# Designs tried in a protein design run: designed miniproteins, single chains, continued (5). Part 99

Each design is a single chain, and the fold is of that chain. pLDDT is the mean over its residues in the fold that is shown.

## One batch from the design tools (miniprotein)

Design m19439
Fold by ESMFold2-Fast:
Structure m19439 (fold): chain A 91 residues (1-91)
Amino acid sequence: MEENFERALERLRELGDEEGVEEALRFKEEYGVHVGYVVASLRLIILDHKDDPEKARKLGLKLIEEYLEKGKISEEQAEKLKEFLERKLEE
């Protein structure tokens, strides 16, 4: 997981998403590496689908649900990640 998280951060840095890097690191510190990885991945999904925010929302929600189903994040963490996704889609 740490290697996957590091690769996601590297990709965000390559794309110039300094805010996304800082947010992913903050969520990792507060909630652990799985939540941090989901935050980084949600930022990448949004950047990849700037012209289709509805697709970004669907892909982001799918990722959050997959991590919840695998027991890698809690229901409370999943709700925080859904709130993060909606906030970033409005930006």
Scores: mean pLDDT 86

Design m19440
Fold by ESMFold2-Fast:
Structure m19440 (fold): chain A 76 residues (1-76)
Amino acid sequence: MKVYVRFDSGEVRTFELDEDTPVGVLVGMARIIAATRGKSAEVLFKGKKLDENKTLKDYGIKDGSVLELKELPAAP
């Protein structure tokens, strides 16, 4: 399925993932992108922080869902 992640810049990136994919996999990919900008990241869905031990399906994340990426300062 296709999942969209909106960044603070307004950029939207498409990720192709299965509904049974752990949230930690999606968050990990988003953090890699944020790290290229010297930042860390948290992924929010409907204003809530996601638990990395749950699956996308547990949050009702489906094909065409839009998630928000919050860029945070990188830990020293």
Scores: mean pLDDT 77

Design m19441
Fold by ESMFold2-Fast:
Structure m19441 (fold): chain A 60 residues (1-60)
Amino acid sequence: LSPEARELLLEEVEETMKAMLHIVKALYSKDPQEKQRHLALADEHLARADALDRELRALL
């Protein structure tokens, strides 16, 4: 992989892992407000991962 493609892949993995962490926090949260906040953050990180995936595929 080119250095640029490797960096995009790493960033995509990081964003996906952050989304998964927020999903787990939402699942174990007993506060509805905290649950909603974590789900919103998970959606944000998944959207960023999706954008990075599109950039990565454009280089392949």
Scores: mean pLDDT 87

Design m19442
Fold by ESMFold2-Fast:
Structure m19442 (fold): chain A 68 residues (1-68)
Amino acid sequence: GHMEEAKLKELEKLAKKLVEFILKDPEVLSASYEVLDSETVRLTVETPEGVQEIDLTKEQLRFYVENM
């Protein structure tokens, strides 16, 4: 529905901001996100030490973006 689309767009906007911030770190080789549902995003970060995948809720994404 229309409300669900608005929630997904907000989630994608927050995830994109966090990925763009992470990519500013010179130790990060790559970073990307995947929207799993209206409340959850999977973040993938690659460093020289390996690949890390983290599932983040909308509340966790907001917290990180607000504390950048």
Scores: mean pLDDT 82

Design m19443
Fold by ESMFold2-Fast:
Structure m19443 (fold): chain A 75 residues (1-75)
Amino acid sequence: MNEEKLRKIAEEKGLKILHIETTDDTTTLIAEKDGKYHIFSITSDGVISEATGPVTEKEKKATELLLEAIRKSEE
């Protein structure tokens, strides 16, 4: 499955997985390493894209709040 493929990539890169979700034809994984966020996406046809960039304090807080809301909803 696409989720397992993204998890394997994150583990091989030594990233801490924070969130994974599937929306429509795309599975997205958000991970962290050394205070930076790494975002991976895989489409239904198996195309993988990776985005890593500078994270502003605002973007970091927004991501943190989303992850906390998700964790709370799973309890």
Scores: mean pLDDT 69

Design m19444
Fold by ESMFold2-Fast:
Structure m19444 (fold): chain A 73 residues (1-73)
Amino acid sequence: EVPSVEETRENARRLLEATRRAAEVFSDEQLAEAAAQLEREREQAEREIEDPEVREILVEAAEEAAAILREAL
């Protein structure tokens, strides 16, 4: 059920695109909650993803997405 490396890269790209759009329209409360959720997802990926390449892509994408949302606060 873990996505392939290729699927993970595409999902990461879509996440970052969606995050940039969200940063323009989200309220402060939505930005804070979304950033907190991405931090939780980053921690989960670091613990649970066995494939180091998939883990790295997911962790980096979550960190960048959370940073984009926090910068918009």
Scores: mean pLDDT 81

Design m19445
Fold by ESMFold2-Fast:
Structure m19445 (fold): chain A 71 residues (1-71)
Amino acid sequence: HMVPPVTPEQAARIAELDARLAEIDKRVAELNKQPLSQEKFDELVDLGVEAVKAAVDLTVIYIENRRALKA
């Protein structure tokens, strides 16, 4: 499923992005225990944007890594 990184720098970047996504997931789970408020919605939106950015970065790295493996 996961393509191995081509370089140590890519490995470090993938690990960083994966850790960030895990932290976002934990924070969303914690917020879901709280009652609805404007502050909660604002934080959920910010976390969602951060998660999308991290997922896009991770996807780009995996696409580049997959291309390198096919070459």
Scores: mean pLDDT 74

Design m19446
Fold by ESMFold2-Fast:
Structure m19446 (fold): chain A 66 residues (1-66)
Amino acid sequence: SEDEEIAKKLNELREKDPQRYFEILKKAMEAFEKAYREAMEKGLTREQAYSIATKKAREVIKEELK
């Protein structure tokens, strides 16, 4: 599955290039926090905000692994 492929690439990157691995995680975390905050500010529920933020973080990870 796509999630398994992402996990494999991240694990390989963590071993070969820890600096790049943590850079990607930092970008994903910042994207998550921004999306979560913006969703909450728009009056969405915590569950909705988490769903949106999780999808945004996943998109960032996918883009960075290309």
Scores: mean pLDDT 87

Design m19447
Fold by ESMFold2-Fast:
Structure m19447 (fold): chain A 63 residues (1-63)
Amino acid sequence: SHMEEIRKLQEEIDKLNKEFAEAWKNKDLPKMKEIVEKFGKILGLSEEQLKDALENLEKRFAK
């Protein structure tokens, strides 16, 4: 069961990675932020860690 839960989590993360790549290609920052928030919730990130991830995303997008 634990290994099946990890596999499902990996598949969900893979889907989000693909959606993120598509949003990046489309320069859709709001969609990218939404996907990062979904990653944060799945990984159990704190509010502070999520905020840092979103700030880093904005900085990387401006590159």
Scores: mean pLDDT 79

Design m19448
Fold by ESMFold2-Fast:
Structure m19448 (fold): chain A 68 residues (1-68)
Amino acid sequence: SVEEEAEELIERAREAVRNNASREELMKIQRELGEVLERGREELDGNRFRALYERVVETMAEVQRHMR
């Protein structure tokens, strides 16, 4: 499901940040997080989308702070 894909991406993003991944790799993760957000908006009801949105946006902010 899109929710399961989001959780896996969030974990991968946090691992990439901890491992000092390249800016290019972080940008790819950022794009994938954005894509999952767009799919969630289309596929999920409002309550489920809001929960996914909050977690994905927090993760995107963490990744962006680590990028140069």
Scores: mean pLDDT 85

Design m19449
Fold by ESMFold2-Fast:
Structure m19449 (fold): chain A 88 residues (1-88)
Amino acid sequence: VEEAEREAKEVEEEAEEFIEALAAGDVEGAIKAWEELREAAARLAEAGETSPEARAVAEKALREVQERLGAAIEAHKASFEAMVAAYR
């Protein structure tokens, strides 16, 4: 559970970096933060496999981050579209 909680915090921090890059119109920074967020989310998912309690922590954190990312993408649509166009 403690590992899943630590990984959840990491995912939240990476999501914040991504949102900040979008808000700043930093396309290169947004691409990098997106890649780091994906890696952190994968680690959280793996930590969630260790127990039912860890799984609940991971699922809640991933759901909350997804909702927050959706809101940020809508608020910074032009920046997100520029990032998508630049992303390989």
Scores: mean pLDDT 81

Design m19450
Fold by ESMFold2-Fast:
Structure m19450 (fold): chain A 93 residues (1-93)
Amino acid sequence: KAEELLKKAIEYLNEILSQLTPEQRDRALSAAVKAAREEFDTKTPYEVGLAALKAIGDVAIEAAPPENQDRVRELAKKAIEYFKKAYELLKKK
């Protein structure tokens, strides 16, 4: 169950990354690493992962042409939702 939700999150993340040029993808991944590093010492692994995923989404939305921004925003929202659902299942007893 958690594995299936993580696969869905990864599928949406890959779809977002496929909308980016190589340069934009490198920028998105650099932003994710920076966000993860900022949270790493003071936050849970969940918060670190969530910060990284949000950073990727923000860069992708900014990089998208205006006509595609709503689509990229929906993909980012779904990636975050599935990541959150997967993490909640992993916490269950």
Scores: mean pLDDT 77

Design m19451
Fold by ESMFold2-Fast:
Structure m19451 (fold): chain A 98 residues (1-98)
Amino acid sequence: MEELLRDAAIEAILLAMNAVFGAKNSKDPKVRELEREAAEEFIKAADAFESGDVQTAIEHLRRAAEILEEAAKVATGDDSEIYRNMAERARELAERLA
């Protein structure tokens, strides 16, 4: 369980970094804001995993996925697929630990 939570925290941090880098490169201010919100939720999930609060971490991962799905609807072209894939990764992580 400890290794599983550590791996989950690392995965959440990597997803947060991807959202932060995406926000810096996005030209749409709405997409930038949604990516910042998703990054914040992933950071909260990682913190919850570090504290052993798996249920709270799952809630933050699900919120991040919802925010990224909204970003995918606003984004155009290949960026839409990137956000959908990030949302799916967040949902899969939440499901794996539920």
Scores: mean pLDDT 84

Design m19452
Fold by ESMFold2-Fast:
Structure m19452 (fold): chain A 76 residues (1-76)
Amino acid sequence: MEYEVVIGYSAETFENFLAFLQELANDPRIKSLEYEFHPGRVVLRIETDLDLEELTELVRRLAAKHGLTLESVREL
């Protein structure tokens, strides 16, 4: 399944976002990861066999670990 994930970041947390991306990309359940940077937010396109709830919990935990704000997760 494909999902769109929106992560909020500030200039002070940009380096934390890179660590978040690396950790997410290294999860074997994530098959494909594309991202697009915008001022104050990143839009991720994720392909995974995880359902919406499982992906949301994974991203929520990783965002919290790295001091980032999870804004939304939706199925494409």
Scores: mean pLDDT 82

Design m19453
Fold by ESMFold2-Fast:
Structure m19453 (fold): chain A 68 residues (1-68)
Amino acid sequence: SLLEQMRAAAEEALRSGDPEAVIETNPAMKIAQKVLELQARELENNRDATPENVEEALEKIKKVIEEV
C-alpha cells in the first residue's frame, strides 16, 4: 500500500544518515509532505475543529493519495 511505502521510505531516511537527500529523491516522501501540508492548512482554517471536520480533512487527504 502507499502508506507502507511511505513508512519504508521514512525508515530508510533515518538509516541513511542523510535524510534530506532521501526525502528529496523519494516520491513517497514528497507525497507524505504534501499530505501533511494539506492537513495542517485544513486544521488551521477550522479553529472549531470537530471530529466530523477532522474526518473530512482525512477524506481529502485520502483522495490526494489515491490520485497519485
Scores: mean pLDDT 59

Design m19454
Fold by ESMFold2-Fast:
Structure m19454 (fold): chain A 91 residues (1-91)
Amino acid sequence: SEDQFLSEEEAVADLKALTEKIRAAKSSQEVANLFTAAGIVFAAASKRTPELLRALADVYEAASEVDEKLGDHETAVKMRKAAERYRREAE
């Protein structure tokens, strides 16, 4: 099952690309789909490194900002708290 794992470099790059796509999302469905893809990328990563955790925190922060803009303030707060937790775990 080694073929199921992404290198750290690949996972970080994919999460950074998804962060940019989330920031450009125009609907809650687009945010949800991209966020699901980010979760799959994170789960496929072979190791939980500080750089990977920071990249994941950026995904949650982007999702929070877009959810807030779309009027989903409750989800935005949850996403921001998750971003803060992953950012703290990375330190």
Scores: mean pLDDT 85

Design m19455
Fold by ESMFold2-Fast:
Parts: structure tokens; sequence; C-alpha cells
Structure m19455 (fold): chain A 57 residues (1-57)
């Protein structure tokens, strides 16, 4: 599995969670944790999460 595929999977999950009304801070923490576990650098995970938040604003 590529890091790009994992990033898209996490982004889809985060978008769904935010649309369901979950806390932004909690979703962000889980996103970064899962990204790092999958080998995605923390900085890249943070940027991806910021993009998800921007797309929903």
Amino acid sequence: MSMQEKMRELSDWAEDALRAGEDVEEVRKKFIEEGVKAGIPEEEAKKAMDSVIESLS
C-alpha cells in the first residue's frame, strides 16, 4: 500500500467524521496518529489534515 493511498483513506475518514459533527481537535489527533503509524511523516499528515479542514470550510 502506498503512502498516497493511505493519505486518501485517512482524508476520506476525516471528512466523514467532521461532517458527522466530531470534534476537529480529536479528528486531527487521530489522523496524525494513524498517518505516522502508516509511515507518513508528521508534517505531511498535518498538511493533509489542514487541506481536509479547508475543503469543508
Scores: mean pLDDT 79

Design m19456
Fold by ESMFold2-Fast:
Structure m19456 (fold): chain A 93 residues (1-93)
Amino acid sequence: MKIPLVDGSEEAKKAQELVNKAIEKLVEAGFSPEFAQGLGEEAVDAIKRAEKGDYDTAIGFFENAANYAKGRGVEEAAKLFQEAVDLLKKMKE
């Protein structure tokens, strides 16, 4: 899977690392590579918006991703998406 890397702050890079790990867990659970690629690209866009000051869009996106993963029984992915949410909330303050 090839997902673009964020060139933002250290916090933005950490958020992307958490999201990429969550996506890997979804793929391990049987989600398609095409689904994973799309989710990863949307995550990069959300993180880039957060770096421009739109933290609420990124937070909402990853909260929805965490809920989706949990609803599909991929608790490890849900936890990783929630860690990204917590990091973005800390960045927003």
Scores: mean pLDDT 82

Design m19457
Fold by ESMFold2-Fast:
Structure m19457 (fold): chain A 102 residues (1-102)
Amino acid sequence: SAKREQLNALLAKLEEALLAGDAETALRYLKEILLLLGVVSEEEAERMSAEELVERWEEALIREILADDSLEESEKEELIELARKQGELVLERIRNPGRKAT
């Protein structure tokens, strides 16, 4: 439960940063999620592009969702769709800092 609680807290902070238009903070929390999930090392994360980080984050989060036996298949599909939409929003915010999503 501790790992899930940390993941949920980081996802909430990521969402808050995205709503605030703070692309740098959003990317930082995304990197922290990747480190928490053991998908990348700190050195790898520093060397990756924003697009590479988002791709790895999306793949890792989808894998965690699919591995969660407590979730119904419909819940998994909804969470995967939300993860993809959030990844697109991170990239949009990084490409257009301080702009509203169109």
Scores: mean pLDDT 78

Design m19458
Fold by ESMFold2-Fast:
Structure m19458 (fold): chain A 87 residues (1-87)
Amino acid sequence: MKLAQELLEKARRLIKKLNLDLSSFTTAGIIGFAESLGLSEEEIEKILRESQKEVNEKYPNASRTHRGHLISSLAIKRILELAKKKE
C-alpha cells in the first residue's frame, strides 16, 4: 500500500511540474517500471519531459487520448534503452 501511494504522489508532482498529458495511474506505472529497472528520479523526469515535448512538436493536432498513448509508448521505449545501457 505505501509504495503505490508514494508512486501516485510522485506522479502527481511530475504531472503538475511538466504539464503532462498522462493520467496519474499511467504516470505512476511508468515511474514504478523505470525505478524497477534502476533509473533515477532525474532520468525519469527527463524522459517524460522530452517524450512529451517530441509528441507535442510532431503531433500538434492529436487528441489528448492519442497524445497520452504516444507519450507513454515513447517514454517506455526510452526507459528500456537507458536501462539496457546500464547493464
Scores: mean pLDDT 83

Design m19459
Fold by ESMFold2-Fast:
Structure m19459 (fold): chain A 100 residues (1-100)
Amino acid sequence: MSLAEQVQELIEFIEKLIKELKEKKPDLLTDEELNLLKVEVIDLAFEFMAKFPSWSLEEIKEVVKKIIEEVEASLKKDSTLDEIIQKLRELFEEELEKLS
């Protein structure tokens, strides 16, 4: 798979995860807030790809899915987008530190 094909596959995977989050919790975040969350997840996933070039696309997808599921489990009715993004960044940083 080319780098461009890997990038496209990862973006499509993240878009699917965000769509599933919207379907499970439709009133929690606006469409605009979900788009901002999607952009943040994509950025962090590419940081993983850059730092771990030996990792397979499937391994990166598994880490991203795990982090999104943990974020979903931590969501409260009054959770703000900023709190969700902060939690997301903390979970990605924790995984990076474990692998370094």
Scores: mean pLDDT 80

Design m19460
Fold by ESMFold2-Fast:
Structure m19460 (fold): chain A 86 residues (1-86)
Amino acid sequence: SVDELIEEVSRASGLPKEVIELAHAILNEYKSAYFPDLEKVAEESGFSVEEIQTAMLYLMVYAGKGELPKYPLSVEEMIKKIQEKK
């Protein structure tokens, strides 16, 4: 499941679950040939570019022999969700 993948990647990388979910949204948009500006995403989400890139790398490695499941939120929607979480 998506939740199990996110929790496994969060544990393996040491990164917060929210940055793994954000990275999953970014990778889904890459499939549509849309490439988000990672510096802007970092600024708006409060995570570093390095954290986002590390999360993306771990997701790609863990999904390397399987298809990464579709994430239900866009990058913009995920950023809003992160900003609303206190």
Scores: mean pLDDT 76

Design m19461
Fold by ESMFold2-Fast:
Structure m19461 (fold): chain A 92 residues (1-92)
Amino acid sequence: EKDIEGLFKALKELIGDEELVKKLKEAIKTSEEETEKLIREVARLYAEKNPEEIKERGERIRKTYKLDKDPIELAIEELARILKLRIEELKK
């Protein structure tokens, strides 16, 4: 799982929470439900550290799909989906 170690290193640099990344790494091997929860927490923490990028991303999603949801929540959901897909690709 050498390739997934690179992802976790990048996440630590991006979000600055080593304990959260460690919990995610452990959850991937034990619980899909806990993994999805932690992925969403990572995406939310990234959003808090990058508010302007997240607002722009969320507004683009909202306009493209004509959704009435909060643009910040839309961006967090998209980031969580992207992270989940990348983890699924790398954990095998």
Scores: mean pLDDT 80

Design m19462
Fold by ESMFold2-Fast:
Structure m19462 (fold): chain A 100 residues (1-100)
Amino acid sequence: SERENELLIEMLLGVFDVMMAVILTQKDKLSDDEIVEMLKLAAKEIVDAVKEEKLPAELARELADTLARRIEETGKELNIPEEKLKELLEEFRKLAEEVI
């Protein structure tokens, strides 16, 4: 139902935000490459959940756009080099194509 899909999206975004917060707390202990790998793993977990729950393509697209923005914002806060952040966003775009 529409309400179930809305709640699922809110829950998935909340889980993603918690994962981002954990990465931010560890930033001083991690290399840029380790941070990028953790961000990739976090994004993949959400995409896998979207596949499992069979979210409608339109809602999956909106969720993917929101996640891409949050990845970019968090990556900038983590001072990830611009080139690595662009590569991360391109890899996420390809991953998201599996559910859109």
Scores: mean pLDDT 82

Design m19463
Fold by ESMFold2-Fast:
Structure m19463 (fold): chain A 106 residues (1-106)
Amino acid sequence: MSVKETWEKALALYKILNSDLPQEVKDVAIYLFLENADKYLPKKEVFEELSKKVPIHLILLYATGLRAALADPEKYYARLKQIYENASEEVKKEAEDFFKSITEKK
């Protein structure tokens, strides 16, 4: 994975985890992003804005901290999948609407 791809994915995860969304919606959003990152990546302009507002070291620390918190990545992914499969259509819609807001609105 390129440095740019790692950076863009870290910024997307930072945006999800620092949102005001309920935890269940955040978990669904993380699952959707992990399943199809290309579909759910913010627009280039959103990444440029986040890069200006959020220090690079904080985003890298956040990405590293998330990885360190995943004692068992497969177990964490399986849990996210279960949350997604058991989530209501309203929760799934709220996660999709969040991605629309970061891809369609500045």
Scores: mean pLDDT 69

Design m19464
Fold by ESMFold2-Fast:
Order: structure tokens, then C-alpha cells, then sequence
Structure m19464 (fold): chain A 85 residues (1-85)
């Protein structure tokens, strides 16, 4: 799980750096770090509540990043992430 989440996080961060604004890319990177940490805690057997708190924080950063991106930028980000996957 952690390895797969880290791979997906890396792809998303690389895509964001190429097509998104610097501010949006930083928010996406923060979101990715929360998801990776959540995956690590889950693998280590941490309480579900703590894992879900990190997932929620990651989602909050992704939502904030999305609010900074135009529809065209969001589409470009999704397309770039698919190309890198």
C-alpha cells in the first residue's frame, strides 16, 4: 500500500509542477505528503481515527489547490497525471 501511494503521490506532484501554478503545486505536494503518512500509519496498525484525520487534511489541501486552478488547468493536470502513470 505505502509503495503504491508513494508512486501515485510522485506522479501527481510531477504533473502539478509541470502544468499548475507554483502555489497550487505546493498545496498538491502537501496533500500528497499527508496521504503517504496516512498509508504508513495504516500499515503500522495505527488507530483508524488517526489515519482518517491525515486523509481528511490531505483532502483539504487538494480542495484548496483545486480552487486555485482554472477548469483548463484542472483538465491539464488530470491528463498529465494519466500520461505519467
Amino acid sequence: LVEQIEKEAKILIEAAKEVASEEAAELIEKAAKYYVEAARLLEEGAPEEKVMELVRKGQEYLDKAASLLSEEEQEALAKKAEELA
Scores: mean pLDDT 78

Design m19465
Fold by ESMFold2-Fast:
Structure m19465 (fold): chain A 80 residues (1-80)
Amino acid sequence: VVVESDVQLLTSDANGEALVSWEPPADFTPSYVRIYWTEANNPTKLHYEDIPASEATDHSYLLTGLKPNTQYAVFVEFKP
């Protein structure tokens, strides 16, 4: 089963960082979380990164290397 979060609009800070947070699924314990992001004003490419759930126990992850002060559409997918 694939469970996705709601889409968030996040603005990166001056260092190109944005904190993504999510609510864990009620139906199962994921082994990893896939975070997807794309620039809101340049949505030509969808990026993603897989994070082990053991490394995101507070249900958040800091995205880095983004364009500074740029709006992104972000969502997460929970993997068994």
Scores: mean pLDDT 77

Design m19466
Fold by ESMFold2-Fast:
Structure m19466 (fold): chain A 88 residues (1-88)
Amino acid sequence: SEDERLLKTAEKSREELVEEAREYLAQGKIDEAILLVEIGEGVFLIALGVIITIAKKNKDEEKVKEAQELADKVVKETDKLLAEIKAA
């Protein structure tokens, strides 16, 4: 599906940015690591925003709810990861 393709693309981009953030963190570049994690979150949230917009046009309320719940989960996971990076 188009949604599955969009999410997989955004997820891969987020994973690549998190991996690069880990390399910066290993070098003591905490601010750069934080920025890359935040960019990865932003990319994923933009993809979910597109899915939500399309689902609303199609009156697919279940899909809107699922995408919003996934967005909330990603925000919480990112907040936890950022706290761990800042503590390093």
Scores: mean pLDDT 86

Design m19467
Fold by ESMFold2-Fast:
Structure m19467 (fold): chain A 59 residues (1-59)
Amino acid sequence: SLDELKALLDSGEEGYQKVVEILQELAAREKETHSREDIMATATATTVLMLGIVKQLAE
């Protein structure tokens, strides 16, 4: 739910900042090397998050 995402941002600012920092580092590496491993790692993490949200909405 959108309210749950807002609560995550409000209480999980520390975790959110950490995730953003990791993603920025991966993006910087990808720009230089175009590493498939870095791209796949980011895609996998995003997919897991999306599946979690979909499950919350479906159940």
Scores: mean pLDDT 57

Design m19468
Fold by ESMFold2-Fast:
Structure m19468 (fold): chain A 83 residues (1-83)
Amino acid sequence: SKEKLNKASSLAAAGGILYASGDYKLSSALYEKAIELIKSLPNPDKKFLSETLRNLSKAYKKQGDFDKAKELEKEAEKLEKEA
Protein backbone atom coordinates (compact mmCIF):
# COMPACT_ATOMS: atom_id res chain seq x y z
CA SER A 1 0.00 0.00 0.00
CA LYS A 2 1.03 3.65 -0.41
CA GLU A 3 0.79 4.07 3.37
CA LYS A 4 3.31 1.26 3.96
CA LEU A 5 5.65 2.64 1.28
CA ASN A 6 5.44 6.16 2.77
CA LYS A 7 6.17 4.77 6.26
CA ALA A 8 9.13 2.72 4.94
CA SER A 9 10.53 5.81 3.18
CA SER A 10 10.20 7.89 6.37
CA LEU A 11 11.90 5.19 8.48
CA ALA A 12 14.75 4.87 5.96
CA ALA A 13 15.21 8.66 5.91
CA ALA A 14 15.24 8.79 9.73
CA GLY A 15 17.75 5.91 9.74
CA GLY A 16 20.01 7.93 7.45
CA ILE A 17 19.82 10.97 9.73
CA LEU A 18 20.71 8.84 12.77
CA TYR A 19 23.59 7.23 10.86
CA ALA A 20 24.93 10.70 9.95
CA SER A 21 24.70 11.75 13.63
CA GLY A 22 26.59 8.61 14.77
CA ASP A 23 23.64 6.80 16.38
CA TYR A 24 24.30 3.53 14.58
CA LYS A 25 22.19 1.36 16.91
CA LEU A 26 18.99 3.38 16.37
CA SER A 27 19.88 3.79 12.67
CA SER A 28 20.03 -0.01 12.18
CA ALA A 29 16.73 -0.47 14.07
CA LEU A 30 14.92 2.02 11.80
CA TYR A 31 16.43 0.50 8.64
CA GLU A 32 15.30 -2.97 9.78
CA LYS A 33 11.72 -1.70 10.23
CA ALA A 34 11.85 -0.06 6.80
CA ILE A 35 13.05 -3.32 5.19
CA GLU A 36 10.24 -5.30 6.88
CA LEU A 37 7.66 -2.86 5.45
CA ILE A 38 9.22 -2.89 1.96
CA LYS A 39 9.27 -6.71 1.91
CA SER A 40 5.59 -6.81 3.00
CA LEU A 41 4.52 -4.99 -0.19
CA PRO A 42 3.02 -7.18 -2.99
CA ASN A 43 5.59 -5.89 -5.53
CA PRO A 44 8.51 -4.45 -3.53
CA ASP A 45 10.72 -1.86 -5.22
CA LYS A 46 13.98 -3.80 -5.59
CA LYS A 47 16.09 -0.64 -5.97
CA PHE A 48 14.68 0.92 -2.77
CA LEU A 49 15.06 -2.42 -0.94
CA SER A 50 18.68 -2.95 -2.11
CA GLU A 51 19.65 0.65 -1.22
CA THR A 52 18.11 0.26 2.27
CA LEU A 53 19.89 -3.11 2.76
CA ARG A 54 23.23 -1.47 1.84
CA ASN A 55 22.58 1.34 4.34
CA LEU A 56 21.70 -1.19 7.05
CA SER A 57 24.95 -3.04 6.22
CA LYS A 58 26.91 0.21 6.76
CA ALA A 59 25.21 0.71 10.14
CA TYR A 60 26.12 -2.85 11.21
CA LYS A 61 29.75 -2.31 10.13
CA LYS A 62 29.91 0.74 12.42
CA GLN A 63 28.64 -1.51 15.24
CA GLY A 64 31.31 -4.16 14.49
CA ASP A 65 28.84 -6.76 13.13
CA PHE A 66 30.79 -7.54 9.96
CA ASP A 67 29.21 -10.96 9.35
CA LYS A 68 25.66 -9.55 9.30
CA ALA A 69 26.87 -6.63 7.15
CA LYS A 70 28.26 -9.08 4.55
CA GLU A 71 24.97 -11.04 4.44
CA LEU A 72 23.03 -7.80 3.84
CA GLU A 73 25.42 -6.73 1.04
CA LYS A 74 25.01 -10.13 -0.66
CA GLU A 75 21.21 -9.82 -0.46
CA ALA A 76 21.40 -6.32 -1.98
CA GLU A 77 23.70 -7.52 -4.82
CA LYS A 78 21.33 -10.40 -5.61
CA LEU A 79 18.36 -8.00 -5.83
CA GLU A 80 20.32 -5.69 -8.16
CA LYS A 81 20.92 -8.62 -10.58
CA GLU A 82 17.27 -9.83 -10.61
CA ALA A 83 15.11 -8.66 -13.53
Scores: mean pLDDT 88

Design m19469
Fold by ESMFold2-Fast:
Structure m19469 (fold): chain A 84 residues (1-84)
Amino acid sequence: GATREQLAEDAALSAAGAGVLAGKDPQWSYEAGRKAFEAMAEAGADTVGGNAGGLQMAISVSLGLTPEEAAAIGKRAAEIANAK
């Protein structure tokens, strides 16, 4: 499996790509996405749900969603991943 650092890097790169499509700066999107992933992943402490939630929150922030909207999407992704 991927390390947390590899998952954070993959989430940040995905966020950068999504941000560019939304008209955002790639570097800002990368940094904002990484920060969002780390916050959700830390709360999930290496769980499948925490990692899935972190990725979705990173992408959502880079698409220009509010922190509240991004957190709600991340939480839902974590719930779906943890339900199995």
Scores: mean pLDDT 73

Design m19470
Fold by ESMFold2-Fast:
Parts: structure tokens; sequence; C-alpha cells
Structure m19470 (fold): chain A 61 residues (1-61)
């Protein structure tokens, strides 16, 4: 499905954006900001994984 492939690619892009935002927050000296950065990186990794699964599913449909 083209729609599933496009959704998967969008999730990967969003995940990469969140990882980049998280990496910037990790440069902070503030512990609360660092914790938010860790959360964004983990969320971004999860979105990339979900996107890759959707692309794989689209190839089999």
Amino acid sequence: STELKERGEELIKKGEELINEGRELLKSSDKNTILRGVGLVLRGIGLIFQGELLIEKARKL
C-alpha cells in the first residue's frame, strides 16, 4: 500500500527530528532539560522502528 509506505516514511522522518531535538537538549547543564532530551531520543527511536515496520508491511501487501 502506497499509504502505508508514505506513513512509514513520515514516521521515520519525525523520529529523526525528535532524536535531533533530544540531542540538542542533552547539551544542557539543566537536569530536567537533559531528562526531556532522553525522552525525545527514546520516542524518536520508537517512531523510526514503527516506520520501518510499516514500510515492510507495505511491501508485502
Scores: mean pLDDT 86

Design m19471
Fold by ESMFold2-Fast:
Structure m19471 (fold): chain A 68 residues (1-68)
Amino acid sequence: SMGAEFIAAAQAEISEARRYIAQGNLEEARKELRDAQAMAEQSRRLGDTAGAGAVLAEVERLEAQIAA
């Protein structure tokens, strides 16, 4: 489904964000997390509430990690 495609894309952005965090590139990590959030919101609008919720929770966790 289209919603599942957006979740898959959001997970790819989260993987890139984790890679940037490991490299200390926090600016690029934040950009990837913003992209993942946008994709998750789009997926939620298309009906994948559970998948979007999981992605958004992971984005918030990683943003908190970066802020610490």
Scores: mean pLDDT 86

Design m19472
Fold by ESMFold2-Fast:
Structure m19472 (fold): chain A 94 residues (1-94)
Amino acid sequence: MKIEVKVEDFPAEDGDFTATVKVEEEYPGVLFIAEVKDSNGNVLARKIIRPKEEVTITAKVEKSDKSVTLTARAYDFKTGKILAEKTATAKRIE
């Protein structure tokens, strides 16, 4: 199961964190969720990813926070079991 994640380092001053998540193939009975967290584990943004669709997720990052983590997970929605996980970290440009 392939989840593609692209993240860019975010601006030092005014700017939002932006990431792109893509699931290349359709997987029946699988729910894909992308979640952006700050360095303290606070959820800044969450999106459901549809198969074969490229999803852009954007989040405002507190000026004091120097990094955010994007986690994309595949869940079997009958069992709740995590089938795949992809994580990427972006940093603030200084």
Scores: mean pLDDT 77

Design m19473
Fold by ESMFold2-Fast:
Structure m19473 (fold): chain A 89 residues (1-89)
Amino acid sequence: MLEIEMSEEEALEEMAEEAEWLAEQYERLGKEEEAKIMREYAEAARNKDYEKIAELAPEVTKIRRDLLADPEIAEELRKRALEKLKELL
């Protein structure tokens, strides 16, 4: 189980994969600005660019907060969570 002492590389790769998936969903919903920010965040994570990750973190946090207010994005996030749960069960 990945519970404690996740390697820095593993954590950054998971951050990048999640950000890329969110970018894809945002593009499908016509939210190109949010998609662009998430793609830049994914790239920064893969490049281990901690300064850029920190710079983008406030916008990413805002996007994630606003995601719950958008019914379409909230539904896609819910579907992803269900698929991840099916993989674990």
Scores: mean pLDDT 72

